# Designed miniproteins, single chains, part 87

Each design is a single chain, and the fold is of that chain. pLDDT is the mean over its residues in the fold that is shown.

## One batch from the design tools (miniprotein)

Design m3030
Fold by ESMFold2-Fast:
Structure m3030 (fold): chain A 74 residues (1-74)
Amino acid sequence: AALSLEEIVEESLAAVEAARTEAEIRAMLDRLRQLREEMDAQGLEIPDEAAKRLLTLLHEALLRGDLEAPAVAN
């Protein structure tokens, strides 16, 4: 099934607002990466509005000191 703009924004909002620890932030990043991979596998792209909202939420997390290190997966 295709991912909706509302679903992506809601997931990002809930994850960022709920994240208080590094473990929670990493779980959020893994979830977002999985959603991105699934969209790519289906040939879908993230709408511009969803991308802007996500960037704002990530910026807010960085300002709080909750999201600083790049996640590396191998």
Scores: mean pLDDT 60

Design m3031
Fold by ESMFold2-Fast:
Structure m3031 (fold): chain A 72 residues (1-72)
Amino acid sequence: GVREALERSIEELREAKKYLEEGDLDKAAELLRTQGNRGKKAAEYAEKGDAETAIKLVEQQIREVERRLAEL
């Protein structure tokens, strides 16, 4: 259902954030490409080596998905 899809999205976003923090930018970008427009944008920054901007975008996306979960 919608709840399970949003929960999975949060898990994948948190995993991508860990990869960004660990410097594994390629693995982070692979996960982020599946996470909508903001995720794709974060993947672009990760591919350019801008982990700080990618992390900020991932945190914004996590907050948005958490907000949508709270509304269910």
Scores: mean pLDDT 85

Design m3032
Fold by ESMFold2-Fast:
Formats: sequence, C-alpha cells, structure tokens
Structure m3032 (fold): chain A 82 residues (1-82)
Amino acid sequence: MSLLEMSEEELEERLKKLREKAENTPELSEEEKELMLEAAEEILRLARRYAEAERRGDQEEIEEIEREAKKKEEEFKKKLEE
C-alpha cells in the first residue's frame, strides 16, 4: 500500500496520527520530530501531484512521483523505526 494511493482526507488523518505518535514518543528528539513532520508535508505535496497526474493519465509523471514518494517514505521509516 502506497501513501500516494490514499485519498487526501485519509492521508491527512494519518499525518495527524503520526504527529500524535511523535509527541508521545520520548525517544525522539525535537529535531527528529521536526524532520518527520517535514517529510509528512512533502509526502502530502507528492500525493496532490499524484492525484493530478492520475486525472490527466500522465503515466510518466505518476511513475516519477511514485519513485520520489518511495524514497521519502523509506527515509521516514528509517527515522521512525530505527
């Protein structure tokens, strides 16, 4: 399941839950929390571009956005789970 395939509403709800988890995770520094929030905002931006490209049927743009989002998601996972 890709974050880009979620609706904007679902993505916003998940980002809110991620912010809540970050605040309740004492092992995360303030710097790490800020980085996670910046990554989440970047993913939201990519999701909006994905929706627009999907409406247009722009396969090349969709593939580019998916690659970008996967890199951002993996970076985010490393920060959160390691």
Scores: mean pLDDT 70

Design m3033
Fold by ESMFold2-Fast:
Structure m3033 (fold): chain A 89 residues (1-89)
Amino acid sequence: MKRLEEKIELAKENKALVVVIGPKEFVEKAEKLAKEAGVEVKGAYNGTEAGEILREAAKEKKPIVIIAPTEEEELAAKDAAESLGVKVL
């Protein structure tokens, strides 16, 4: 899955946290790929869990890369993250 791999590489280059949002199977697959690449990753199965991760990233001033099953879901999560002052790559 080219988009997944490209986002993980972007996170590795920028020492960013990968935030994966989606159904369990998608999150587990993306977390496995991120861990194999040596990248820090946090999975969220719903918006509430994603919100907790984004708030923590904001406190730590940590840049993030968002991965979701669709670009529309990634854009929605990016808007939420940026509203919290999180730098999204």
Scores: mean pLDDT 83

Design m3034
Fold by ESMFold2-Fast:
Structure m3034 (fold): chain A 77 residues (1-77)
Amino acid sequence: MSEEELKAVENELKLAGYSEKFINAAIELLRKGEVNVEQLRRAVGLLKSGVAKDAEELVEKAGIGRGPAKRLYENFE
């Protein structure tokens, strides 16, 4: 993923009002290739709506790995 794409996602999350800890976790996961942008946007939607009540639901519904799912869930307020 390009730095331009990472900055675009970071700005999207900042405008949406997510915490610095959550944004940093999300950007690191994207940078490592552990999640893609579509998976991240799905995960964010599931967390924001309260549909995902734990990290396992992020694995099932967003299609991301357990480690990335746990990190996103734990840093989401």
Scores: mean pLDDT 82

Design m3035
Fold by ESMFold2-Fast:
Structure m3035 (fold): chain A 85 residues (1-85)
Amino acid sequence: GPESPEVARELLEKASVYFHRGELDKALELFEKAYEIFKKTLGEDSPEVAEALYNLALVYRARGETEKADELFKKAKEIFKKNIP
């Protein structure tokens, strides 16, 4: 369906392509959509949510929004750490 983890993964991959092209606003929109779908379908502590937050942090850093980026990097690291055996 339109809000499946598979669709969220596709959005994340498309957002990465836009990010590498310097199309930061498009990248941000698609990473935010992927984040929301992963959060709803896999839970807020999933590795997929951590990955989406990490990519959002990269976009904010590229935009010069360093405080927002640092907050998102910290949140992603905390979630990722919970998923390490």
Scores: mean pLDDT 87

Design m3036
Fold by ESMFold2-Fast:
Structure m3036 (fold): chain A 90 residues (1-90)
Amino acid sequence: GPEKYQALLQYGHGSDWRLSTPIELESEPVNLKITPGKTSAVVSFEDSKTGKVYTVTLTGLAPNTTYHVRLLWGNKDSSGVLEGTFTTLP
């Protein structure tokens, strides 16, 4: 079958960067959306070919803190990054 994509979510504040569990996709991810909580955030994105929505919950975050998010994706033929920034609730 067609080669799958791998996606990995990186998130951090300052010098502290963390990684999610890898996610397998059919195609390039699009529509990165972030919903902040006080000590958590819900990150969602969509497979561009299938329209399937993926959700990752980030936990153990500091309140009232700005985080940078990068969704790294690729296969042997192509790769890219979706970026976002969010601030947790106070």
Scores: mean pLDDT 84

Design m3037
Fold by ESMFold2-Fast:
Structure m3037 (fold): chain A 118 residues (1-118)
Amino acid sequence: MTEEEKRLHLLLHLEALLALLHGLLGRDEEAEEHAEETARLISRLTGLPLEEARRLVYAAVEEARKFSPSLSPEQRAQVEALVREAERIREDLEKGVLSLEEARARLVALEQRLADIL
């Protein structure tokens, strides 16, 4: 795996996480924006046609949206905290202040925390 592929793989997981988190919060426009970027990254990394990638990603976001009304106020606050941390990872990656290894470790920790919240 090249450095470019490693970076794209991290961006894929980050964008997918943001799409699901905004879906869980009922933030339709933000969820759609991150879902579209996720679909583009899947297509680029796997060679899956963009339309097929979009179909898979939007199905996952729709499931998150349906789950949104079931979240407690505590769970919503925890999901909002995960959005803030995911945005920091993105910002720090763009500024070049995070290594790919450190960014991956932080992203995996956020994914695990989401699983523990739900």
Scores: mean pLDDT 85

Design m3038
Fold by ESMFold2-Fast:
Structure m3038 (fold): chain A 61 residues (1-61)
Amino acid sequence: YQLRYHTSPDGSETRISEAAGSEDDRRYLLQLTLDDGVREADFSPEEVEEMRRTLEEVLNP
């Protein structure tokens, strides 16, 4: 399932998808497409929560 898709003015693309799995094995796929390459990373729900906390601290110092 695609949760978010964003295209930046510099032509880079960001996709965030939820991989279909068992209730205990949800994974989130982050794909970043640049002019000269594609980078992919997959995260567990716990890792996503940790990233969210980090971003919240940055946005609300």
Scores: mean pLDDT 65

Design m3039
Fold by ESMFold2-Fast:
Structure m3039 (fold): chain A 71 residues (1-71)
Amino acid sequence: MSFADEVERNLELAERLLEEGDEEMAQLAVSTTITSMRNIDPEVVEEALKAPTLREALEILRKWVEKLKEE
């Protein structure tokens, strides 16, 4: 849960940066998140890396976080 909350916070930050037009910082936030997830779920990491756009990568990562926190 704590790790999922941290990942979710980083994804929210990336989305805000992307909305503000700071694509470089948004990509950095996503890359940092992906790196932290590689030892936890490498399959989801591969899917995110193969996403054609940053927004699609964010969607994949968000669904993973939701699954992890699922009620």
Scores: mean pLDDT 77

Design m3040
Fold by ESMFold2-Fast:
Structure m3040 (fold): chain A 68 residues (1-68)
Amino acid sequence: SLEELKKEFEEFTKKLAEEMRKKGLPESVIQAFLQLGKKEIELIKSKEDMEKSKKGLKEYAESMLRSS
């Protein structure tokens, strides 16, 4: 269901945010990431949308972890 897809995406975003927090990224950066994830979840209409958004957020998080 759409609710299950959004829940999975929310948990994925939360997990990435915790990883960034454990790596010592500033809270401002983590909050910006969480806000981005919150906007992305509103756009999820299908499994394909969720997978695309997950890939984008993961790439973004990995980029931020490498530049910090």
Scores: mean pLDDT 81

Design m3041
Fold by ESMFold2-Fast:
Structure m3041 (fold): chain A 89 residues (1-89)
Amino acid sequence: GKSVTVTVSVEEGKTATASATISEAGTYKVTVTSSNDGDVTVRVTQDGKVLAILKAGESKEVELEAGTYTVEVFARSGSGTVTVTLTQI
């Protein structure tokens, strides 16, 4: 299956965003990995709609259409890099 990976750097109390472009509609497994040892929340959104909310180390399956999605990462505590992978299953 196709996969899209975005990596962002986050600072405590800050939000970082990246864009992920999905070329093919389908079911995607969203996986969050983080070098931040604090609390990190990831939201996958499109046109103001939240499709998935994940914590570091979590994965969830979501139905996605072709288009551009915003990956929003908020670090409640700690700083570091967060990698979000969307893998078609």
Scores: mean pLDDT 84

Design m3042
Fold by ESMFold2-Fast:
Structure m3042 (fold): chain A 81 residues (1-81)
Amino acid sequence: MKELLEKIRKESKEIAEKVAQEYREQKLQELAQLGIANIPLDRSLGVGPENVLKALEEETKKIYEETFKEEFEKKLKEALE
């Protein structure tokens, strides 16, 4: 049980991190094209309009949390049948 739960948590976290990172990178590229973020994407969160960056961080966190919950519940349900 414990090993299975640890595996499910790790896999769910990796999927959620990937989805959240892809979302963040896509949004930062869109902002860069509009001239809002004129720095490397991995550093854009420290530059630009505060309200836009705060909204992006909140959306990214929400995407991570929702994806993690969905993946965790799905994998846990499949494991328990």
Scores: mean pLDDT 71

Design m3043
Fold by ESMFold2-Fast:
Structure m3043 (fold): chain A 57 residues (1-57)
Amino acid sequence: MTELVKELASEIDPQFAEEMKKEIEEAKNRSPEEYNRTLQEAVKKFLELKKKIEEEK
């Protein structure tokens, strides 16, 4: 996961990666369940973005 985040930040948008990290950190402060859910959603979005970019470029 960390490697994937680094690749996306470098190639796509460091601002997007930063926002996702911030949301994950805030979710962690709310509850462990929110943290887990936010991680799952972040990974899914990162994979979708990476696939789209690889398909186009």
Scores: mean pLDDT 68

Design m3044
Fold by ESMFold2-Fast:
Structure m3044 (fold): chain A 90 residues (1-90)
Amino acid sequence: TITRREETIEAADLEEAVAKALELARRAARETVPEAAAVEVAARHVDADGTVHLLLDVLDAAGRRVGAAAVTVTPVAPGVYRVEVTVVAA
């Protein structure tokens, strides 16, 4: 199963935008993967244009990977960010 979500959000800075995007990813993971107990950031990359790419592991209660997620946070205007989340069950 795959879940895709996209939202435009307001945030004071990029770190607040990333925190809001991670909350969206946690919600999407719990809806997509029945065993989802936690989401951990596996990798973070920032492009020259300020776009943040996150790779997330979706873990069960025993800490085993049961899915993955990709998150993109793109600055589109001052204080405005485009967030895209894709979650895939293993």
Scores: mean pLDDT 86

Design m3045
Fold by ESMFold2-Fast:
Structure m3045 (fold): chain A 65 residues (1-65)
Amino acid sequence: MDALIEEFRERVERLEREGGSLAEYRDLLHEMHDAGIGDLELRQRLGRLIGRDTVAASREAAAAL
């Protein structure tokens, strides 16, 4: 389990450093949940990335209307 947590931590750190899409953030969060990883720190870090991209996605959806 610890090795899986470290793998997901590295993936979150990469996304924080390099950026990614809302889909990538949600997919990673879903993979963590499916793996049984409920690490609060990693969930909060992904939540912040999702929050930032959700604003962009909301503006895109509004423009499509």
Scores: mean pLDDT 70

Design m3046
Fold by ESMFold2-Fast:
Structure m3046 (fold): chain A 99 residues (1-99)
Amino acid sequence: SAEKLRELLDEVVKKIYEGIKAGLSPLEIAEKVEEIVRERMPELSPEEREIAEALLERFRELAAAVSEIEDPLRQQLMTQLLAISLSAEGLVRLRALEK
């Protein structure tokens, strides 16, 4: 079952939106995401951990790229797109794990 990974993904997405509302930078949001993933990692199966680590790495890479956007409004919009992209990639990987 991929229930714990699904719960982690939901928690991470919520934290990203809370960070955006709080005016945090993409890199500060990435730090909060990493903290949550580390806290939940021991609860995951080895297969779920592999997916969580891959998604975290991807998110940090994209957050670093978005942090280079000088326009604050565009940076905020792109940060929201990161949350959507993470959710989409997470769902695809969850479906593969449940099959």
Scores: mean pLDDT 82

Design m3047
Fold by ESMFold2-Fast:
Structure m3047 (fold): chain A 80 residues (1-80)
Amino acid sequence: SKLQEQIDRAIDDFKSWADENLSEEEQKKVLEVLEEAKRMIEAGEPLEAIKERVRKRAEELNLSEEVTEQILRMVEAVMS
């Protein structure tokens, strides 16, 4: 679907950014958060629920606030 294509493109763009700005260890953690967010978007979950899940998962993985904000902006862009 068009939504799935937009999600995949947004994730790929974020992976490119992460490859330039984050360590391999951090990239792996970010990918886990993005894949969970993708599943929730595909399931039709509301933006607020997805953002809350991303924040909780990022905290569990000890991601920085800056990286977490970047992920949240990506989710918002895909869902707008």
Scores: mean pLDDT 80

Design m3048
Fold by ESMFold2-Fast:
Structure m3048 (fold): chain A 74 residues (1-74)
Amino acid sequence: SRRDQLWAEVQRLLGEVQEAMRAGDFDRALALVDRILGLLDQLRALSSPAERAEIDAQVATLDLLRDSILAARA
């Protein structure tokens, strides 16, 4: 399904964020986080209320990660 495709893409990009962070490429990590947030928004539109709660929790986690990347870059 489209939902499964979006979820698989999110998981793939999360791996790329970890690689970028390890390499110290914070600009790339930030761009990847922003892309994942866009995919999570699309997933939210295709999700039940219970699934939306899980997505919202992941968005909150990524927002914290984004803040950490910005602090590390500065």
Scores: mean pLDDT 86

Design m3049
Fold by ESMFold2-Fast:
Structure m3049 (fold): chain A 55 residues (1-55)
Amino acid sequence: SMEEELARAATRGISSALGRPVPPLSAEEGIRRLAEVLGLSEETARALVLASLNG
């Protein structure tokens, strides 16, 4: 599902940004945490994750 794909992409984004493994997160939790790690708004982080999926 799209939600599962968003969850995986967000979790991978966090792992990449931190340079270490991160436990699997829900799409909502993943996007929120990615926003915190990158210093972005949640809306901007969601857009970034969606863009990464569209290639």
Scores: mean pLDDT 81

Design m3050
Fold by ESMFold2-Fast:
Structure m3050 (fold): chain A 94 residues (1-94)
Amino acid sequence: IVNTPEERGELTTRRVARADLGQNVTVSVDSSLPTSQLVKLLGYYQDGGAVPRWTLLSTTTTKAQPRIDFTIDLSGVQVGDTDATAGVRVLPVS
């Protein structure tokens, strides 16, 4: 049922300073995914390297609600300089 890019789409936030994001960030995504699906949250950021890339930040299981909530612990995530760009991609696990 989930095959629409908008249902599994990628979200790109504005470039945000690391300090402005805090240590924990919650991302909420509306989805029509069935209950008990394992989904992944990926971040697109420059982790000390020269080229930004998609990195797995968190996984969660869908609930009966049409919204998927992810809590990201950024305390261990090196996003490069203070102006790092972070993006979010939600993918269901097959």
Scores: mean pLDDT 52

Design m3051
Fold by ESMFold2-Fast:
Structure m3051 (fold): chain A 65 residues (1-65)
Amino acid sequence: ADRGFILGKLQGLDLSDEQKRLIADALLGLSEAELRALTPEDVIRLTGGRISRRQAELVVEALKR
């Protein structure tokens, strides 16, 4: 998926613009199916631990929508 797609999914989440950009860049190159299959642990790993577990859970839920 492209950066715009990922950023669109992250809209409305309680994340800073810097965190949203970091997450989008970390998840860049994954397909839409791969994005929907991510666990919170996957998101934490891919972002280098720069977001909290709660933020990772919110990201995973948003990507399933």
Scores: mean pLDDT 82

Design m3052
Fold by ESMFold2-Fast:
Structure m3052 (fold): chain A 94 residues (1-94)
Amino acid sequence: MTLKDDLEEFLKRREEAIEIIVKGIEVMAPEPEKLKELLERFMELADEELKERLKEELERILADPNDEEARRRLAEILVEIIEKQLEKLVKEAE
């Protein structure tokens, strides 16, 4: 399977990926240090605007771990970071 095939499969399963990440955030929200460590890795890959959004949603979840809307928005940001990184790699390979 090529990187391009992996990107196409990832995009087809984008909603499934968001739902899996939301569930992962739900499990990790009671353990803020683990959530913070995971998000710091994604921040290194994110552009400036996505970093600001990621930080805002993280701060919201740290204040209220049961904020379902913040969990959903955080998951969407993480998926967008992954999508942009995969798109960049595909363009560099072409």
Scores: mean pLDDT 74

Design m3053
Fold by ESMFold2-Fast:
Structure m3053 (fold): chain A 68 residues (1-68)
Amino acid sequence: APLNVDAIEAYVTGLTICGLGRVGITPAIEALKAGDLDEARRILEELESATICGFGQAAVQSLRLALP
């Protein structure tokens, strides 16, 4: 099923105050658009471990909820 990845991308762009929100999450969004769920999980696991910004944590969790 198609994910609302464009809305997630717009949300992440809004997180520019948290540097991770734009730079770190973009590869995960691209992996989700490509249907590479294993790569998306790998990136999100790395970002979850590295993220200390509350907005960045919220973005990572939102993308994880998009995974099966």
Scores: mean pLDDT 60

Design m3054
Fold by ESMFold2-Fast:
Structure m3054 (fold): chain A 66 residues (1-66)
Amino acid sequence: GALEEMVELLMREAGLSEEEATKMAEGVLTLVRELGPEVALQMLVKEGRLSEELARKVVEIAVKGL
């Protein structure tokens, strides 16, 4: 599902552990559900933990999975 795809992408591209990737993926799903994809993307970019390209990909997976 979307959560598993996001976790794999975050581990591969951002070098996060499975635990860190899972927490971030769950947070992104919550942000997209509550605030929408554009606001979620802006918040992730401001956080600065992910590149803009990676943040965009993660948000796209979250939208398709909801």
Scores: mean pLDDT 85

Design m3055
Fold by ESMFold2-Fast:
Structure m3055 (fold): chain A 81 residues (1-81)
Amino acid sequence: SAAEQQFDALVDQVDALIKKIETDDSLTPAQVQALLDQIEQLVRQALDLARQMNDYVRETLATVLLGEAFFTTQRKLKQLA
């Protein structure tokens, strides 16, 4: 469905931003935080979409991705300290 395609596109965007945090050695702490804030907004959109679909599996996936983004960000900030 169109909603499933939109959800998948949001997940792909979040995954790309997490990979950017992991792999971009030029990022400042402020830029890492800005990327996390962007991920949070995309995850909120994905959660809203999953809830409209009554899709608890996709809702759980979006929640897990937010957790992964948080841990990736904490790891990156620790490396930059």
Scores: mean pLDDT 89

Design m3056
Fold by ESMFold2-Fast:
Structure m3056 (fold): chain A 73 residues (1-73)
Amino acid sequence: SDLEEAMEQVIRKLERDIEEAIKNKDVERLKELLRQLERFKEIAQKHNYTDLVARLEELIERVKAAIAEIEKE
């Protein structure tokens, strides 16, 4: 569907933004990206886009791990 294809494109951009934020140790940007990923996951779940849900869950866990590593608390 057009929505699924549009979401795939946004996810690819989010992946690049995540890698850049991790490289820069930008916790505030990572937290913003985490909120965006959670919103897209809700949309993907509503539409039963199971592959996108799995991909978004992997990215969410990656961002959470990166935040924890940078904050070292």
Scores: mean pLDDT 87

Design m3057
Fold by ESMFold2-Fast:
Structure m3057 (fold): chain A 54 residues (1-54)
Amino acid sequence: IVNNLVDVYAKLGRVDEAIKVVLDQARSGGDVLEPVLTLESLVPGSIDRIVAAF
């Protein structure tokens, strides 16, 4: 359940780890919509960083 992991990392200030979790999930073909939206709500601008990393 990557959304829970993303939420925890973001709240701990580990933004790079949260972004890595989302990218790893995307590369594995998993659902990323909810984790991405969660991260953006907690860390504004993270969607731009995730998109730039593809």
Scores: mean pLDDT 77

Design m3058
Fold by ESMFold2-Fast:
Structure m3058 (fold): chain A 80 residues (1-80)
Amino acid sequence: LPLIQQTLAQVQQLLAQLAATPADDPRVGPLVQQIRNLLAQLQRLVDTRMPPDSPDRAALLAWLAQAQAQLDAILARQAA
């Protein structure tokens, strides 16, 4: 679905922007919130619109897990 592909690209762009943003920048909080909101939207689309036996569903869930891990890793690096 074009909406899912667009949202995936937006999450990747925001993660890259967050990684390039200094930890003390006031933009960090809003960027994290935007990323979390988009990840929650994608998770909801998976849960409500994708059949459980779909390989596309499995691939998207794996992508979401990786994106969440990337967000956590960036935040851990900024907190250290």
Scores: mean pLDDT 81

Design m3059
Fold by ESMFold2-Fast:
Structure m3059 (fold): chain A 86 residues (1-86)
Amino acid sequence: HMEELQKRIEEYKQKLLNAKSVDEILKAAEEFVKFLFDNIPPEQEELRVNIISEILQEIKKKYGDEIAEKVRDTVVKTYMDYLEKK
């Protein structure tokens, strides 16, 4: 259900925004992206993109551009790895 999905998305966002180090942020981002690809079907790719874009903006706001760029790189790498395995 969409409500359950939204709750889990919020839990991942909280983990990401409460991380204490860059390594924790990057690991949480990788786990979050994998969760989104496993739970949101290809037909709803726009929803995945919007969720990722929103969290990247929050990371940029809280941690700055350098960390946001590292998170974006992690997202792209995770996405490419996911597509190769599927």
Scores: mean pLDDT 80

Design m3060
Fold by ESMFold2-Fast:
Structure m3060 (fold): chain A 58 residues (1-58)
Amino acid sequence: MERSKALSDMVLAAITLAKSEDEEERREAREIIERARPTIDAMFAEIEEFLRERRAER
């Protein structure tokens, strides 16, 4: 329904895995962050676009 939920879950999972002392789990945390970065950038770009349109009132 909303990718923000999936992103939030991914970030929480990465934090949990980063707290682990298991190297395999730390690697997974890194992969999650690397995959999430483009999505985060895209979401911020959409927010900025909405803010610009809101200020223009159209």
Scores: mean pLDDT 71

Design m3061
Fold by ESMFold2-Fast:
Order: structure tokens, then C-alpha cells, then sequence
Structure m3061 (fold): chain A 84 residues (1-84)
């Protein structure tokens, strides 16, 4: 449905923005790859991002994806931002 497509597009763009804020030196291709992996895991767990705010569960998934791709420091930084 068009509504689900728009919702996924907004979530993907928000995730890309968060990743770019953590690592502005990454290529658009790498950011896109990471964002797609995060989106797949969010869908599997039934987690939805609303009002461009990451829930605790969404932050944990993003941190896991970052760690799996070798961005452990960025994962820790993301979790620290959640506490502030």
C-alpha cells in the first residue's frame, strides 16, 4: 500500500540521518546499506519509529547493526546519546 511505502521511506531517511550524524565520513552507499539492515530488523520485531524519535528498542537495533559492521565506537556513542 502507498501508506506503508511512505512510512518506510520516512523511517529509512531518519535512520540514514542518524547514521550520518554519527559518521559523516561514510559514503551514501555505506549509510544506505546500514539503514536497510536496521529497517529489516525493525520490521522483524514490529518496531515503528514515530515523530523522528528512536525508541530504546530501535536504538538497540541500530547499535547492534553498527557493531556487526565494525562501528563499535559509534554504537557506544549512540547508546550514550540515549542516556542524555
Amino acid sequence: MKEEEEKKKKQREFIRTVIRALRPDLSDEEIDKLAEEVMKRLEEKGITIKDNVLSKEAIEILAEVLREHGYEDEAERLLSLMKK
Scores: mean pLDDT 75

Design m3062
Fold by ESMFold2-Fast:
Structure m3062 (fold): chain A 75 residues (1-75)
Amino acid sequence: SDEEIEAFIEELIAKGIASRAAIEDFFKELGLDEEARKAFFEELLSLPEEERVPAFVERLTELGIRQLEEGVRKL
């Protein structure tokens, strides 16, 4: 749910892993809309609690690499 997503984001902020602005800027840079952002976090929330933060970092890295690959493909 949106409430569970917000709780997870607040956990990331409290642990010093990310800021809200950094998360918002990242999704904006990738061109992902609110629905795609929600789906991203809901997939993370389906994981065991101890796996969510590592998966967050890994999946953000994956999305960044994919965006670079798309840019290269269009050159």
Scores: mean pLDDT 75

Design m3063
Fold by ESMFold2-Fast:
Structure m3063 (fold): chain A 76 residues (1-76)
Amino acid sequence: GPSNPAAAERLFALGERAFAAGDYETALMAYGQALAADPDSPRAAEIYRRAGEAAERLGDHALARRFYERADALEA
């Protein structure tokens, strides 16, 4: 379907607020939805890194590593 950059920015902002509040589960969900809304976003690498940080805070080190690898690949 068509990308929705406005929805992606709103969802990323929601993720950042949730992360700041210590709600890492909501942050991870919001970051994932932001990436789904605009997968080709110039912010995609940043969002993957933030998702990795949220996954680390939840103790899912394997998921965090996959997000970090995806972020690195986008900036290579």
Scores: mean pLDDT 89

Design m3064
Fold by ESMFold2-Fast:
Structure m3064 (fold): chain A 84 residues (1-84)
Amino acid sequence: SKKEEVLKEVAKALESIIKNMEEFNIPEDIAEGSTMTYLGMMIVAEPEVRDTLLEILDKFEELTKEMPVIEALKKTLEEIKKKA
C-alpha cells in the first residue's frame, strides 16, 4: 500500500542518517539512540504528527517489527505520548 511505501522510505532515511554517523566512527547503537532522542524531542513540539505516525505504525505492526529502526521510533513515540 501507499502508506507501507512511506514507512519503508522513513526507515531508509533513518538508516541513512545512522550510517552517516558511522562514517565518523560513532558506534551504531549510540548513533541510533541519539537519532531517536533528537527525533523524539522534535515531535514533542507537534503532538498531531506523533499521533498520526503512531496510527500508521499500528496499522503496519508486522512491518514495524521487521525494521528495528522503525520499532525503536514507535517505542519512542509511545513513551512521549504517555508522558504528554
Scores: mean pLDDT 64

Design m3065
Fold by ESMFold2-Fast:
Structure m3065 (fold): chain A 69 residues (1-69)
Amino acid sequence: MEEEREAVARIQALVDESLAALEKGDFERMRALVAEARRIVDGLPEDSPLAKEARQTVDALEAAIDALE
C-alpha cells in the first residue's frame, strides 16, 4: 500500500515534469520522463486501484503526446 502510493506520487511528479519539458520544447527530456513513468507503472500490481489510476494517467499522457504528432 505505502510502496504503491509512493510509486503513484513519483509517476505524478514525472508526468508534471514531462509537461513542463514539453512547454520548454525539450522533447528528449519529455520522452525520457514518460518512459520512466511507464517503467514504474508496469511494475505495479494489476489488482491495485492506485495502480489502475496511475496506468490511466500514463496512458492519457502517452495518447496526448501521440496526438501532437
Scores: mean pLDDT 78

